# Designed miniproteins, single chains, continued (5): the designs that were tried, part 103

Each design is a single chain, and the fold is of that chain. pLDDT is the mean over its residues in the fold that is shown.

## One batch from the design tools (miniprotein)

Design m19791
Fold by ESMFold2-Fast:
Structure m19791 (fold): chain A 82 residues (1-82)
Amino acid sequence: MSPRERVLALLEEALRLAADDPETSAAIREAIAAVRDPSASLEEIAALLLRAKALAAATGTEAGDRAAALLGEALALVVEEL
């Protein structure tokens, strides 16, 4: 599986965990769109992932904490492999 496919898989899982939080879900969907866009910079993708991670962590829920962890893994892959 390509690094991009792995990032997208992590983001889709995070989106499922954040499904009940509209703000976090919207931020994750924006990050997915950027990852799918070949014109998006790595800096832009990383910034969107960092924002989504912060929103997920701020929910104070177990699902939000798990989503934040997945978003952190996706961010590491973007910085290291994309």
Scores: mean pLDDT 84

Design m19792
Fold by ESMFold2-Fast:
Structure m19792 (fold): chain A 109 residues (1-109)
Amino acid sequence: ASEARVAAWFARGEAEGQAGRLADATKANMDSTVAEAQRDVADAPSLSPEELRARIENYRAAKAQIDADTDAAVAALSPEEAKGLRTYRDAANAQLDEAIATLEAHAAS
């Protein structure tokens, strides 16, 4: 029946749309987190060791959340889109690791 085909098409399109929206939200969260980390790196000489440690812990938690959100999104993406999102995540994690290392160096001084 045509109605069953329309329902199946709609359900498929909705699932694909949801995966795409989650991927876009995950990328936006990555960009925001990296931008915050870069600002904290710039402000690091003005921050106390306690404030630096709190920020480091926050970015370590953010990396774990980014990994979880990426894994959730890639489960419903095409292989090419999944590869793109993983590449984006790897670049964001590399930038966060560099920021964490800089903040740790300031906390040790």
Scores: mean pLDDT 84

Design m19793
Fold by ESMFold2-Fast:
Structure m19793 (fold): chain A 96 residues (1-96)
Amino acid sequence: DVEALRAEAEELAREALETLSRPDATPEEILEAAQKAAIAALKLASAGDFERALEVLERAREAVRRAGEAGADPAAVEEALRLLEAAREAVEALAA
């Protein structure tokens, strides 16, 4: 069900971006949020919505970078960015 996939993806994206906007997010929460954003993007890509999938990944990547600038754990930030980049590559490969 394409509508169900989009609804699940948008909820995961919302949860991920809310977590990444919190200044008190732990390293574990940052990594979980990056995983949720990656899963959301893959669900959107599976629904054929590649533009929205890439938008979610870009917003999550920017939020992770801002968290790093605000003093979030560097190792968690680097791992989250690697995960989001891998998801972006997977989405781009599916769109090709």
Scores: mean pLDDT 87

Design m19794
Fold by ESMFold2-Fast:
Structure m19794 (fold): chain A 79 residues (1-79)
Amino acid sequence: MEEAAKKAEELRKKALEALDKGDLETARKYLEEIRELAERYPENETVLLNLAAVAIELGDYELAREAAARLGEVRAKKR
């Protein structure tokens, strides 16, 4: 699980760097990689948080809403 969290953080940094350069295609590819991580690690809070954050930055509000909802469910389960 630590490897998935670190990879999600790394992919978020790369997506934001691509977005800062105006490279939307590369930023969207990194978003899709984080989404794939969230599918493999559906209860990893760090993966879901990074997915929601990058989705918001790229204007994918539907994906951001879905990721945030799942993050809320995972956090409620641990509380």
Scores: mean pLDDT 83

Design m19795
Fold by ESMFold2-Fast:
Structure m19795 (fold): chain A 59 residues (1-59)
Amino acid sequence: LNTVERAIMHDAGLTEEQLREVRELALEGRFEEAIELLKKHGGLSDEQARSAVEALVAS
């Protein structure tokens, strides 16, 4: 896990398994699905989830 992934897990309260699923969707370009998973499992807002997905694909 890199710094971005650890920050997302901490902020959203995600498990490693849930973060892995989000990352896989984001890397496949399935950004809206990745955003929805972060909102569903992490309780993040639309803005927070979008920023987190963008950070994951940039790292």
Scores: mean pLDDT 76

Design m19796
Fold by ESMFold2-Fast:
Structure m19796 (fold): chain A 86 residues (1-86)
Amino acid sequence: MMEERIEELERRMEELARRAEEAIKAGKLEEFEALAEELAETAEELAELYEEMGDLEKAEEYRRGAEALRKLPERVKEYKANPPPS
């Protein structure tokens, strides 16, 4: 059932987000990068399911989210390498 699959993926996304938060707080950038990629993949799968259900607006939101998630590790790496002056 599509609703069951969406709920499963949303739960997975929440778990991955929690782990990504823990990784970034611990300074584990490589682990964070891997988790951000898994989050992006999960968001893309959610976008496909919502598109199949005819919810094009939500599908577009998840696709934009996936793109942002894939760019996030590079932005975090840049910030940590060159932190703004106090």
Scores: mean pLDDT 79

Design m19797
Fold by ESMFold2-Fast:
Structure m19797 (fold): chain A 78 residues (1-78)
Amino acid sequence: SAGLEEAERAVEEAEEAVREAIERGAPKEAILGAEVALGLALIGLGVGKVAGDPEFGARQAERGARLAREAVETGKLP
């Protein structure tokens, strides 16, 4: 489903944000913020897969990806 594919893409984006933060030696707060946001993206994917709400799941996963990028950019927890 489109929602599930969107959620999977968002998780990949959040994973990439965490990887980039670690590789660049970002502050611990930025890395932790990106990891927490990745957790939100994973919850969104899980909602799509398990609860059968792929549209809501995709929305939460996209929010997680956005928060992960913001944490890396600002050096702050989301």
Scores: mean pLDDT 81

Design m19798
Fold by ESMFold2-Fast:
Structure m19798 (fold): chain A 67 residues (1-67)
Amino acid sequence: MLTDEQIEALKEYGKSKGLTDEEINEIIDEVRKEAERRGLTDEQAAALGFSKIDEKKAERIRAQRAA
């Protein structure tokens, strides 16, 4: 389960990548559901969160280039 410290780190990282609060909160909720379902450690859940933020940023860059 994500700690409050890990949640704040994910929010700051997502904001630094140009994601909205809505997008970051969706990623955090998905990570929480995945961690509970699959029995992930706090460290694994945090790593998954950072990975999802990076993928979301990559999708946005591709969309901006396509526009």
Scores: mean pLDDT 80

Design m19799
Fold by ESMFold2-Fast:
Structure m19799 (fold): chain A 88 residues (1-88)
Amino acid sequence: MADELREKGKELEKQGRYDEAAIYYAMAGALYEKEGKLEEAAESYRLASESLFKLNPNSSRGYELLGKAYELEGKYEEAQEYFEKAKA
């Protein structure tokens, strides 16, 4: 299921539908996280963030998801920096 959502995100990204791609990547990230697949979860949140930044380089949602990816990787200082950027 999580893999299917990630593949759907890739298809949407290839079509230039970055907003929808970000939704599917974020959903995949959440499911991988529930499965304890933290590396796959972090990568999926990172892909969601990158898709949002293609639409808006200062996307608050993009910064929030990038923060989540760093947090899952145990990079708490970097995560905090991106969470603060999301508030700006």
Scores: mean pLDDT 87

Design m19800
Fold by ESMFold2-Fast:
Structure m19800 (fold): chain A 101 residues (1-101)
Amino acid sequence: DAAARRARASRLLARAGERGPVASVAVGAFLGRSGLTDEALAEAEALLAEHADASGVELAARIVKRMLEKGLVKEEEVDAVIEELAAVGGVPAERIREAMK
């Protein structure tokens, strides 16, 4: 059900956004690149639960790492993705890079 998936995505983005705009933007990028599947929604929900105490920057870094692991972002694209997430999220790109180490 596409409507149910959109509703789940909206709630998930709102929950991620409680940690800052960068977390919401990172979740949005993950879901968009994954095609908004039930599997991608469940995986993003699990990432938020697994990293419940993480900052928005730390959560964004974990999501970028998961996108790399799944092949949703290639190694040559990662810097551009980090710069975009940082610009939209209002944080320095270097903070996301540091959190990925």
Scores: mean pLDDT 87

Design m19801
Fold by ESMFold2-Fast:
Structure m19801 (fold): chain A 107 residues (1-107)
Amino acid sequence: MSEARILDVSAAGGTVTVTHRLTGEATEATVAVVPRDAVLTRGEPLPEADVRALRRGVPAEGTAVVSGADVRAGDLVAVTAGAGLGPVLGVAAVGADGRSVGWPLPA
């Protein structure tokens, strides 16, 4: 039973930091860059609110997804470029506890 969490992800020189947007708590995690054409594996269902948020945050190039102990199913991850809070590259939803997934592109 998890509520959707808004996470910010920044990469600095190969180090990845995931910051919980509302609490400001930070943890290191693994980031996988997923091409824009990638889709959610195995069609795992997402909460409708998360689907709407993902649709609103469609990136131009693609998205990166995060996995780690502090990432859970239903979390929304905003990924930024560069060493700090650079441009947002995209938003991804986590489909399983601690598991990274790409996001589906509309038909």
Scores: mean pLDDT 39

Design m19802
Fold by ESMFold2-Fast:
Structure m19802 (fold): chain A 66 residues (1-66)
Amino acid sequence: VEEDARRLQRAAIEVGVPEEVAERAREAALAGENRAQGYTRGAKALMDAGVPNEVVSRAVAKAAEL
């Protein structure tokens, strides 16, 4: 969970999400009980912060490849 949250944060930054928003996604992902729930929570945090759905999808896909 912690490693998956860090991967999502790193992936979000790499696809152009601001560091502050990527950090919020990491914190949301940490509240997940498993990888899938973590990525779902992180993705919602990105969307709630106004990140476009296309960018959110790219961040999650990139995180899953790590």
Scores: mean pLDDT 78

Design m19803
Fold by ESMFold2-Fast:
Order: sequence, then structure tokens, then C-alpha cells
Structure m19803 (fold): chain A 63 residues (1-63)
Amino acid sequence: SLLDEIIKAAPEEDLPGVTLYAMQIALALKAGDKETAVEIARKGAERFPELKEQFDALAKELE
């Protein structure tokens, strides 16, 4: 999944933050809240510029 790819691509120093964002996205999706999942993915793209393409791709897939 794109979430797994994002976690694998995360720099070591960003891994705790990226994991937290990925967990929040997964929880929103499990709750059926796609809108919140897209919002968190977009914030992830802004917060982690090195993973911007992966987070943007996830947001597009969830729309």
C-alpha cells in the first residue's frame, strides 16, 4: 500500500513523525472518514517535503 511505501521511504530522523501521520491516516480510513484521511495526507506532504510525492499520491488515491 502507499502507506507502507511512505513508512519505508521515511528518513530515520523523520520516522517517528511519519509513523504517527500514517497511523492517523489508517485510523481515519478504518472509521470511514476519507475526508480526514485526505487532510492528514496533505499535511504530511507539507510537513515532510522529502515524502511530498508519496503523500500527494495517497491523497489523490483517497479522493
Scores: mean pLDDT 83

Design m19804
Fold by ESMFold2-Fast:
Structure m19804 (fold): chain A 86 residues (1-86)
Amino acid sequence: SMEEQLRKQRIEQEKAKLNEEIDKLTDEVYKTYREARRLAGVDPEKAQELLEKVKKMVEYIEKARQALKNGDIEKAREYLEKAKKV
């Protein structure tokens, strides 16, 4: 009983940490998107680079969310690390 409760608590703690990381990366995506919008009329090539970065980050964040829904903590972590490296 107590060992089961401790295991559940550890899993919930890991999920909470990964959800916070998803939120932080989502904020970075929004900031990058706003920067791309600002640059669109000034530096269209740089704006396009930032939009491609946003697209890749969103893809990995979505894959991480799906992994969390499936209970795959390790896969969610891997996708979030990939999002950070974009």
Scores: mean pLDDT 87

Design m19805
Fold by ESMFold2-Fast:
Structure m19805 (fold): chain A 59 residues (1-59)
Amino acid sequence: FNSIELAAMHEFGLSKEELEEIKEMLKTKSDEEVIKWLMEKFGLSEKEARGLVEALKLS
């Protein structure tokens, strides 16, 4: 974990396990598919989901 991942967990109320699941999805799915899944599973807005994906890709 780095400061970006910790900030995302705090901002969106994600567990460590949930964050790792998102990172695994980013290895096999397109960014848009992961954004859609985040919106459906966690109730995030498109802007929030996109910001989270971008932050994790910088990690």
Scores: mean pLDDT 77

Design m19806
Fold by ESMFold2-Fast:
Structure m19806 (fold): chain A 68 residues (1-68)
Amino acid sequence: SPLEEAERLRRLGEERRPELVEEMERLVEEERRARERGDLEREVEIGVRMLKLAVEITVAGREAKREE
């Protein structure tokens, strides 16, 4: 299924690039703080960064799969 494939690629990417996981955790915390303050513009900016980071993790997962 698409969800199982996405999950597998995310796991592989997280294993390959643990620094991206740490960056995602930091962005999640920043997004939560922006929400608490009602800063919608900052929430959107952080959301875009999180999406870009998720793509990088997926790309890393695809690269890891190709090396198997």
Scores: mean pLDDT 84

Design m19807
Fold by ESMFold2-Fast:
Structure m19807 (fold): chain A 81 residues (1-81)
Amino acid sequence: SMKEEEIKKLEEKMEEYAKKAEEALKKGKWEEALEYAKKLSETAIEYLKLAGEGQDELDGAENVPKAIEKRIEAIKKGIFV
């Protein structure tokens, strides 16, 4: 079905964006890490809506960019989060 095809595409995009965000974070590419975190969040929200997941999962997906921003700030300050 079209829904199953869309879910599969979203799963592949989430995996890609998650890997790119972590790679950028390890390389100190803060703007790139945040860009991929936002793309991951948006794609995860689409996935969760299609999969029929609840509000707690949606809230978690929406908070991904904020979590990455907090990690970036900690790394810049030489502290661990």
Scores: mean pLDDT 80

Design m19808
Fold by ESMFold2-Fast:
Structure m19808 (fold): chain A 67 residues (1-67)
Amino acid sequence: MNTVTFELPSKDIGSAVGAILNIVAAALERGIEVKSITVEQTDDGTKITVESDAPEEELKAIVEEAL
């Protein structure tokens, strides 16, 4: 299982929800199964962790499309 973590500079829940929806949409378009998405609010913003059995390069591409 591969994990990719990224941070949004916003603590706004709407921004986190938008990023999650974009990640799910990009994963579906690429035929990638997302095992879990974890959202954690930090002092600097919102940290999002995506887990999948897909190659790390594909997960990074999904995250890049979501941002």
Scores: mean pLDDT 78

Design m19809
Fold by ESMFold2-Fast:
Structure m19809 (fold): chain A 111 residues (1-111)
Amino acid sequence: MATEAAREAARAARGAAEAVRARGGGEVAARAAREAARAAEEAARAAEEAGADEEAVREAREGAREMEAAARAARPATPEQGIAAAAGAAAALAGAGAGLLAARIARREAE
C-alpha cells in the first residue's frame, strides 16, 4: 500500500510537471504547481514513514522537484493553456493527498 501510494504520487507529479512545461500557464500554473509539489513531498515522507520501498519514495520526491522546476519555468500563456496546466497540477495534488491518506492507514494496520 505505502509503496503504491508513493508511485502514484510520483506519476501524478511528473504528469503535472510535463503539462506545465508543455503548455506554460504563467502565474496560475506556477501557483498550482507549487501546491502540488508540496503535497507530493508530504506524500513521499508519509509513505517512507509507512515503510514504502526506498526507490518509490525517491521517485516521488524527484517528481515533486520536477514540479517545482516547472513552476519556476512557467512562461506566459493564453488563459486556455493556463487552465489546462493548472488542471494537471490539481490532479497531482489530489493524487498526493490520496497517497498520504493511504500511507497513514497502512502504517496503522502495521501496528
Scores: mean pLDDT 67

Design m19810
Fold by ESMFold2-Fast:
Structure m19810 (fold): chain A 65 residues (1-65)
Amino acid sequence: MKTSALSAAMILGAEIVNLNGEKVEFKGDTITITLKELTPESQALLDALKAAADKAGAKVEVKLL
Protein backbone atom coordinates (compact mmCIF):
# COMPACT_ATOMS: atom_id res chain seq x y z
CA MET A 1 0.00 0.00 0.00
CA LYS A 2 2.70 2.53 0.96
CA THR A 3 4.80 1.44 -2.05
CA SER A 4 1.83 1.98 -4.41
CA ALA A 5 1.26 5.45 -2.93
CA LEU A 6 4.95 6.32 -3.49
CA SER A 7 4.68 5.14 -7.12
CA ALA A 8 1.64 7.40 -7.60
CA ALA A 9 3.61 10.31 -6.11
CA MET A 10 6.47 9.66 -8.58
CA ILE A 11 4.04 9.71 -11.52
CA LEU A 12 2.46 12.98 -10.29
CA GLY A 13 5.93 14.51 -9.88
CA ALA A 14 6.75 13.66 -13.50
CA GLU A 15 3.43 15.19 -14.66
CA ILE A 16 4.19 18.43 -12.78
CA VAL A 17 7.63 18.68 -14.41
CA ASN A 18 6.11 18.04 -17.85
CA LEU A 19 3.43 20.72 -17.30
CA ASN A 20 5.42 23.65 -15.83
CA GLY A 21 8.36 22.26 -13.91
CA GLU A 22 12.13 22.25 -14.10
CA LYS A 23 12.84 18.97 -12.26
CA VAL A 24 11.73 16.48 -9.63
CA GLU A 25 14.17 14.85 -7.20
CA PHE A 26 13.65 11.83 -4.94
CA LYS A 27 15.88 11.41 -1.88
CA GLY A 28 14.90 8.80 0.67
CA ASP A 29 11.46 9.88 1.89
CA THR A 30 11.61 13.43 0.46
CA ILE A 31 10.27 14.56 -2.92
CA THR A 32 11.59 17.95 -4.10
CA ILE A 33 9.80 19.70 -6.99
CA THR A 34 11.40 22.68 -8.74
CA LEU A 35 8.93 24.79 -10.72
CA LYS A 36 9.56 27.61 -13.20
CA GLU A 37 6.23 29.18 -12.20
CA LEU A 38 3.31 28.19 -9.96
CA THR A 39 0.10 27.93 -12.03
CA PRO A 40 -3.37 26.72 -10.95
CA GLU A 41 -2.73 23.46 -12.85
CA SER A 42 0.64 22.83 -11.16
CA GLN A 43 -0.88 23.78 -7.78
CA ALA A 44 -3.62 21.13 -8.22
CA LEU A 45 -1.02 18.50 -9.11
CA LEU A 46 1.11 19.57 -6.11
CA ASP A 47 -1.90 19.12 -3.80
CA ALA A 48 -2.45 15.62 -5.23
CA LEU A 49 1.28 14.86 -4.88
CA LYS A 50 1.30 15.99 -1.23
CA ALA A 51 -1.72 13.77 -0.48
CA ALA A 52 -0.11 10.73 -2.16
CA ALA A 53 3.25 11.41 -0.46
CA ASP A 54 1.57 11.74 2.96
CA LYS A 55 -0.03 8.30 2.51
CA ALA A 56 3.41 6.90 1.61
CA GLY A 57 5.04 8.58 4.64
CA ALA A 58 7.03 10.93 2.39
CA LYS A 59 7.59 14.70 2.50
CA VAL A 60 7.15 17.16 -0.36
CA GLU A 61 9.24 20.32 -0.78
CA VAL A 62 8.56 22.94 -3.47
CA LYS A 63 11.07 25.39 -4.96
CA LEU A 64 10.38 28.22 -7.39
CA LEU A 65 12.99 29.48 -9.89
Scores: mean pLDDT 72

Design m19811
Fold by ESMFold2-Fast:
Structure m19811 (fold): chain A 60 residues (1-60)
Amino acid sequence: AAAEAREAALAAGAPERAAESLERSIQDGNVSAGSAGAHDLRRLGAEEGAEAARRAGGWA
């Protein structure tokens, strides 16, 4: 679900803005909730959040 992807992004160290943007993108059908990952954060302009998530190893 979109909210689960948001929580996963936050747990991996993504900024709240990036996590909220990801949730919104999933709700709009632009991103699949089941395949959400660091690449989605990067696409949303949150390269720092994507790097943090990848470094944490908890959200690919």
Scores: mean pLDDT 61

Design m19812
Fold by ESMFold2-Fast:
Structure m19812 (fold): chain A 63 residues (1-63)
Amino acid sequence: SVKGLYEALAPIPALRPDELGIRKGERVEVLGEVDEKWVLVRNLATGEEGKIPVSALSLLRRV
């Protein structure tokens, strides 16, 4: 399961409307898988939702 609490390993810009921009060290809740490269997340600081590359995230805790 990809669901859980993750931390951003690097800053990632949002390049498309369905993507979420993140800063390094920012924490996100992974809500589900979009495909092999992208996960749907919620930013815990802002409440914003969007997709992020899974390679940019480090797992802290599974849900």
Scores: mean pLDDT 82

Design m19813
Fold by ESMFold2-Fast:
Structure m19813 (fold): chain A 63 residues (1-63)
Amino acid sequence: KVREEAYKAAEKELGIPKEVFDKLEELRNFRSESKLDEYKNVTLEIAYYAGLITKEQYEKIKK
């Protein structure tokens, strides 16, 4: 599956776990205002794994 191959490549190249992308896909399917915080949290996880923010910053913003 093209998407699964892309997620596998992202995990290998960027160190972003596939489970983070799975969460994003689930939230994308609902596309509602009630899911906005979950989208934000998944985006923050991606930023953390990509090295853009620290674990401390991630936990503080997530709250």
Scores: mean pLDDT 64

Design m19814
Fold by ESMFold2-Fast:
Structure m19814 (fold): chain A 73 residues (1-73)
Amino acid sequence: SMAERRKIAERQRILEIILKANEFIMKISQKDEEKAVEFSGRFTKLVMKMLEENKSVEELEKAIDALKKEAEG
C-alpha cells in the first residue's frame, strides 16, 4: 500500500538522520567525551519524543539541527 511505502521511506530517513547525529557526536567526543554523552542522550530523547508525538520527518530534522547548533555553541 502507499501508506506502507511511506512508512518505509520515513523510517529510512529517520535512520539517516540518526546516523548523521551519531557522526556529529563522534566528532564532539574527540574533543569532549562528557559533552558527547550528554548530547547523545538528548538526541535519543528528542527522537523518541518526536516519534511519540507523531511529528513529521521534516520537523525532526529541524529539531535535530537546532540541537546540533546548541552543541556547537
Scores: mean pLDDT 82

Design m19815
Fold by ESMFold2-Fast:
Structure m19815 (fold): chain A 66 residues (1-66)
Amino acid sequence: SEEELEEFLRELLKMSPNVGLFVLGKTLTVTDGVKSKRFTFDSEEAALALAEKLKAKYPNVKLFRA
């Protein structure tokens, strides 16, 4: 559900300048502090790779690692 995650991210970015990507293990959470969705991946590497790709594509997004 990379497509679902990016669609949710794009919707949050229309409403808020403060969108974060939180990587915890195999999980990537997309949030603006009010709305959030959690996505689970096959590996921590996969979650982090997508988070970094999205940060590069959307430079206003903040990336956090636990």
Scores: mean pLDDT 84

Design m19816
Fold by ESMFold2-Fast:
Structure m19816 (fold): chain A 73 residues (1-73)
Amino acid sequence: SSVELARRADLERHTPLAAETLLTLSDEELSALFREVRKLLAQGREDEAIALLQSHGLSREQAEAVVRALKAV
């Protein structure tokens, strides 16, 4: 969707190193990952959202930056 494409662009702008890792995922995989991350954030489970992003190859600092970016948009 246009919203997911805009979010992808925002991540590239604000977290270039994390975006590079996430760009290895298909659009379907990226959409599923962001859907689960948003679900965890909506439940106040920020540490679990960070851990999920780290399981996809992000460092803790990169995962925290992605969470911050997703909360801002």
Scores: mean pLDDT 72

Design m19817
Fold by ESMFold2-Fast:
Structure m19817 (fold): chain A 72 residues (1-72)
Amino acid sequence: MDEEFERGALAVALAVGYVLDKKTNPEAAKHYGRALDALNAGDYETAIEHLKKALEIDPSNKVAQSALKLLE
């Protein structure tokens, strides 16, 4: 699958993760926002780092788990 499609899918997954955690885990939501900014800049390493931090805060977030699999 091409990079443009994968980046789009990752951005949607991270945005959904942000919305889901915004009210329940605001610290995790901050990391989703930073991961989205990194993806928009093309920095996959920083995006993965922040996604892992969000999962440390909320390890049960299935959207974040799926996004991490797409990035790795």
Scores: mean pLDDT 72

Design m19818
Fold by ESMFold2-Fast:
Structure m19818 (fold): chain A 63 residues (1-63)
Amino acid sequence: SPELEEAIALAREVARRVVAQGLLDKTDEYIKGLRAYLKEKGYTDEQIEAAIAAFREEVARLA
């Protein structure tokens, strides 16, 4: 869905910034912030967890 694609794209962008700025020790804080942001924007729990999975995969790919 367009909403899911948008959430995943945002999560991957956040992941790239975390890695680029050397903030791997803050990964859990960014995940918490991403969850809070997406929940406030009205994303479903399934869409949020898919975005978090994409975030984790992108961090692992780049680290």
Scores: mean pLDDT 87

Design m19819
Fold by ESMFold2-Fast:
Structure m19819 (fold): chain A 56 residues (1-56)
Amino acid sequence: MVTVQQALDRMVASGGELETKLKVFQLRYGLKNDGVADAETQAALRERFNPAALLP
Protein backbone atom coordinates (compact mmCIF):
# COMPACT_ATOMS: atom_id res chain seq x y z
CA MET A 1 0.00 0.00 0.00
CA VAL A 2 1.12 3.56 -0.66
CA THR A 3 0.98 6.29 1.93
CA VAL A 4 -2.03 8.62 1.99
CA GLN A 5 0.25 11.55 1.22
CA GLN A 6 1.70 9.82 -1.85
CA ALA A 7 -1.79 9.00 -3.08
CA LEU A 8 -3.04 12.54 -2.53
CA ASP A 9 0.06 14.09 -4.09
CA ARG A 10 -0.42 11.89 -7.14
CA MET A 11 -4.07 12.80 -7.46
CA VAL A 12 -3.54 16.50 -6.73
CA ALA A 13 -0.53 16.66 -9.06
CA SER A 14 -2.57 15.07 -11.84
CA GLY A 15 -4.29 18.42 -12.32
CA GLY A 16 -7.30 18.85 -14.52
CA GLU A 17 -10.59 18.11 -12.79
CA LEU A 18 -9.09 17.04 -9.48
CA GLU A 19 -11.01 19.74 -7.59
CA THR A 20 -14.33 18.33 -8.80
CA LYS A 21 -13.34 14.79 -7.83
CA LEU A 22 -12.27 15.98 -4.38
CA LYS A 23 -15.60 17.76 -3.86
CA VAL A 24 -17.49 14.58 -4.76
CA PHE A 25 -15.33 12.55 -2.37
CA GLN A 26 -15.74 15.08 0.43
CA LEU A 27 -19.49 15.23 -0.11
CA ARG A 28 -19.71 11.43 0.07
CA TYR A 29 -17.91 11.41 3.42
CA GLY A 30 -19.69 14.46 4.84
CA LEU A 31 -16.54 16.57 4.86
CA LYS A 32 -16.00 20.20 3.94
CA ASN A 33 -16.61 20.16 0.19
CA ASP A 34 -14.04 22.79 -0.80
CA GLY A 35 -12.33 20.62 -3.38
CA VAL A 36 -9.15 20.92 -1.33
CA ALA A 37 -7.16 17.99 0.00
CA ASP A 38 -7.12 19.15 3.62
CA ALA A 39 -6.37 17.29 6.85
CA GLU A 40 -9.93 15.99 7.19
CA THR A 41 -9.90 14.75 3.59
CA GLN A 42 -6.54 13.08 4.16
CA ALA A 43 -7.89 11.42 7.32
CA ALA A 44 -10.87 10.03 5.40
CA LEU A 45 -8.59 8.64 2.69
CA ARG A 46 -6.28 7.20 5.36
CA GLU A 47 -9.18 5.29 6.90
CA ARG A 48 -10.09 3.88 3.49
CA PHE A 49 -6.45 2.88 2.85
CA ASN A 50 -6.29 1.23 6.29
CA PRO A 51 -8.72 -1.72 6.24
CA ALA A 52 -7.94 -2.42 9.90
CA ALA A 53 -9.59 0.89 10.83
CA LEU A 54 -12.76 0.15 8.86
CA LEU A 55 -15.81 -1.66 10.19
CA PRO A 56 -15.84 -5.44 9.54
Scores: mean pLDDT 60

Design m19820
Fold by ESMFold2-Fast:
Structure m19820 (fold): chain A 87 residues (1-87)
Amino acid sequence: EAEELVEKGRKYLKEGNFDEAIEWYEKALEVAGEDNAEILTNLGRAYLAKGEYDKAIEYFKKAVEIDPNNLNAIYGLIEAERKKREA
């Protein structure tokens, strides 16, 4: 189920294993459907933590388009854009 795959992704993200977290979130997105704002936000956070700012921005923008009130996606987008400017 998508929920179990998201839990796997969260576990790896907390452990600092960002590549594994991304793989589990991508599997969750396949199961839940491509327009899941929570999973897209989690992918954005994993890419941000990995330092892949362009990918992080892409996923956070998609999440905000689906759910404009998603504060995690909004704050993530602001942080990712700021980090990209500093790089």
Scores: mean pLDDT 85

Design m19821
Fold by ESMFold2-Fast:
Structure m19821 (fold): chain A 113 residues (1-113)
Amino acid sequence: SREQELLEALREVLREVAEESTNPEFRALLEEAVRLIEEAESLEQLLEALRARRKEAEAAGNDATTRALDRLIALVRRAKDVVAGRRAWSLEQFTAGARAALRDAEAEVEALA
């Protein structure tokens, strides 16, 4: 399904960005997100898991993790929009946009350290 393709694309992009990351905290967060994707049966379940994790990070006062999770949540929302036909993006366009957004998130996490 289109949803399964987008879940798999998200998992691959997060894994690749995590492997390339020099920031151990950001890498650990992306590795955690990959596990959440593997456990999720749908984009909605993934979104709920990321929102719960964001609430925990916010309560702990971890601004860097909270902001990175906001970007991950935005990516999952974009994936849902593609599945629903609200965004006419190809899988390649989605993957490129996701990679760029994750690189921006890493830079923000490093700036907050």
Scores: mean pLDDT 85

Design m19822
Fold by ESMFold2-Fast:
Structure m19822 (fold): chain A 65 residues (1-65)
Amino acid sequence: VLIISLAISTLLVLALTGIVLYLSYISLKQLTPPPWLPSWLQPPYIYIALGAAVALFALAVFLLV
């Protein structure tokens, strides 16, 4: 069960990373971000958001151990 849970958590983190990368691509091309997108998801804040995501992942792993 824990192995499956860990795999799902890893997949979720990868999905989140993909979404952030896609939003970063839109911002980099100077395309208009959707109105629901907060400023903290725009460059350079995207890099800070990635750091926060990694910290949350580390916390989740720490709690699972």
Scores: mean pLDDT 63

Design m19823
Fold by ESMFold2-Fast:
Structure m19823 (fold): chain A 104 residues (1-104)
Amino acid sequence: SMGDEYFAKGIQLYQLGRGDDAISYFQKAIELMSGKNRARALFNLGDAYFGQGKYDEAIEYYKKAIELDPSLKARGLYNIGQALEKQGKLEEAQKYFEESRKLA
């Protein structure tokens, strides 16, 4: 589908270090996707924001991905913890790492 094509382009651009372009293509993919495929695109959008140091946006998209696909919860909570740690929110990060570990 066109959503799958946009998602694949997003991955390619992210691997080439073109994070802003990757974000744009993941956003386009999300608009055309649903269910677990949309959750995967939301998760990768979170990773792209994390790579750009945009930790609040990364956390937002990891949470949206987990809500849509709970099978991503352990990995998503771990990534949220890492983003919080990068922001110096160490006590909050510890709670997310703890919850992630219980699900692993």
Scores: mean pLDDT 92

Design m19824
Fold by ESMFold2-Fast:
Structure m19824 (fold): chain A 60 residues (1-60)
Amino acid sequence: GPRLAEVKEDYVAKKPDELTLLKGTKLLVLEEVDEEHVLARVVGSDIEGLVPKSKLEFLS
């Protein structure tokens, strides 16, 4: 199933399909898109998009 992750560092989207995220934001990782990116959803919302894996701490 989807994995829980937390944003380690503030990140500003560099592409239209990426999320802008604040440190400490909880995400549900839905899918690995490539070696550097995941598709994730902000916990408690319908906001989803691409996030660099390097900005995430996996909690599960």
Scores: mean pLDDT 85

Design m19825
Fold by ESMFold2-Fast:
Structure m19825 (fold): chain A 76 residues (1-76)
Amino acid sequence: MSEADKLIEAAKAAFDHLASLYADDPEKKQQILQQGKKFVSELEKVKDDFEKQKEIAAQFEAWYQQQLEERAREEA
């Protein structure tokens, strides 16, 4: 219970942080908030199913990393 709640809270903080970086870009901010809410909702629905929670968390991590790469525009 507490671990699942912390994971959900961390996800909310992560997409809120990303959205705040786009405060001057309302379209991008809304897209990030919508995607974040979708992941949070899915995690909340399956927090009692560890396998599904891991899959959703992995998808969220992949999405989050892609957003960070796009924003940073850092070349390897």
Scores: mean pLDDT 73

Design m19826
Fold by ESMFold2-Fast:
Structure m19826 (fold): chain A 105 residues (1-105)
Amino acid sequence: DAEGLLEERLELARSILTRSGVASEEEIERMEETEEGRVELLLKATEIVLEHRLERGEITPEQKEKLLAAEREALEILREGGWSDEAIQRAYQLLLDAMREIENA
């Protein structure tokens, strides 16, 4: 279920931002009200996760930049596709491919 994948990712993003203290619950709720806000929420959550992975030595600075660029591309696919099931599947596949490239490097 493509909608299920998006909802799971949004729920994870809310959890990450709340636990990290980067955004208040009110700010997160406000971000979820708009498409632009949801994009910002997902991007901020990814930046936090990648920074933590970099700090743990799990990825390099170059790999962090590559994964962050992939997230931005995936979010653009979602925006251009109007958050359709097709766009969600394409975005998810792009992120999965980027992650596999990093793991194989």
Scores: mean pLDDT 81

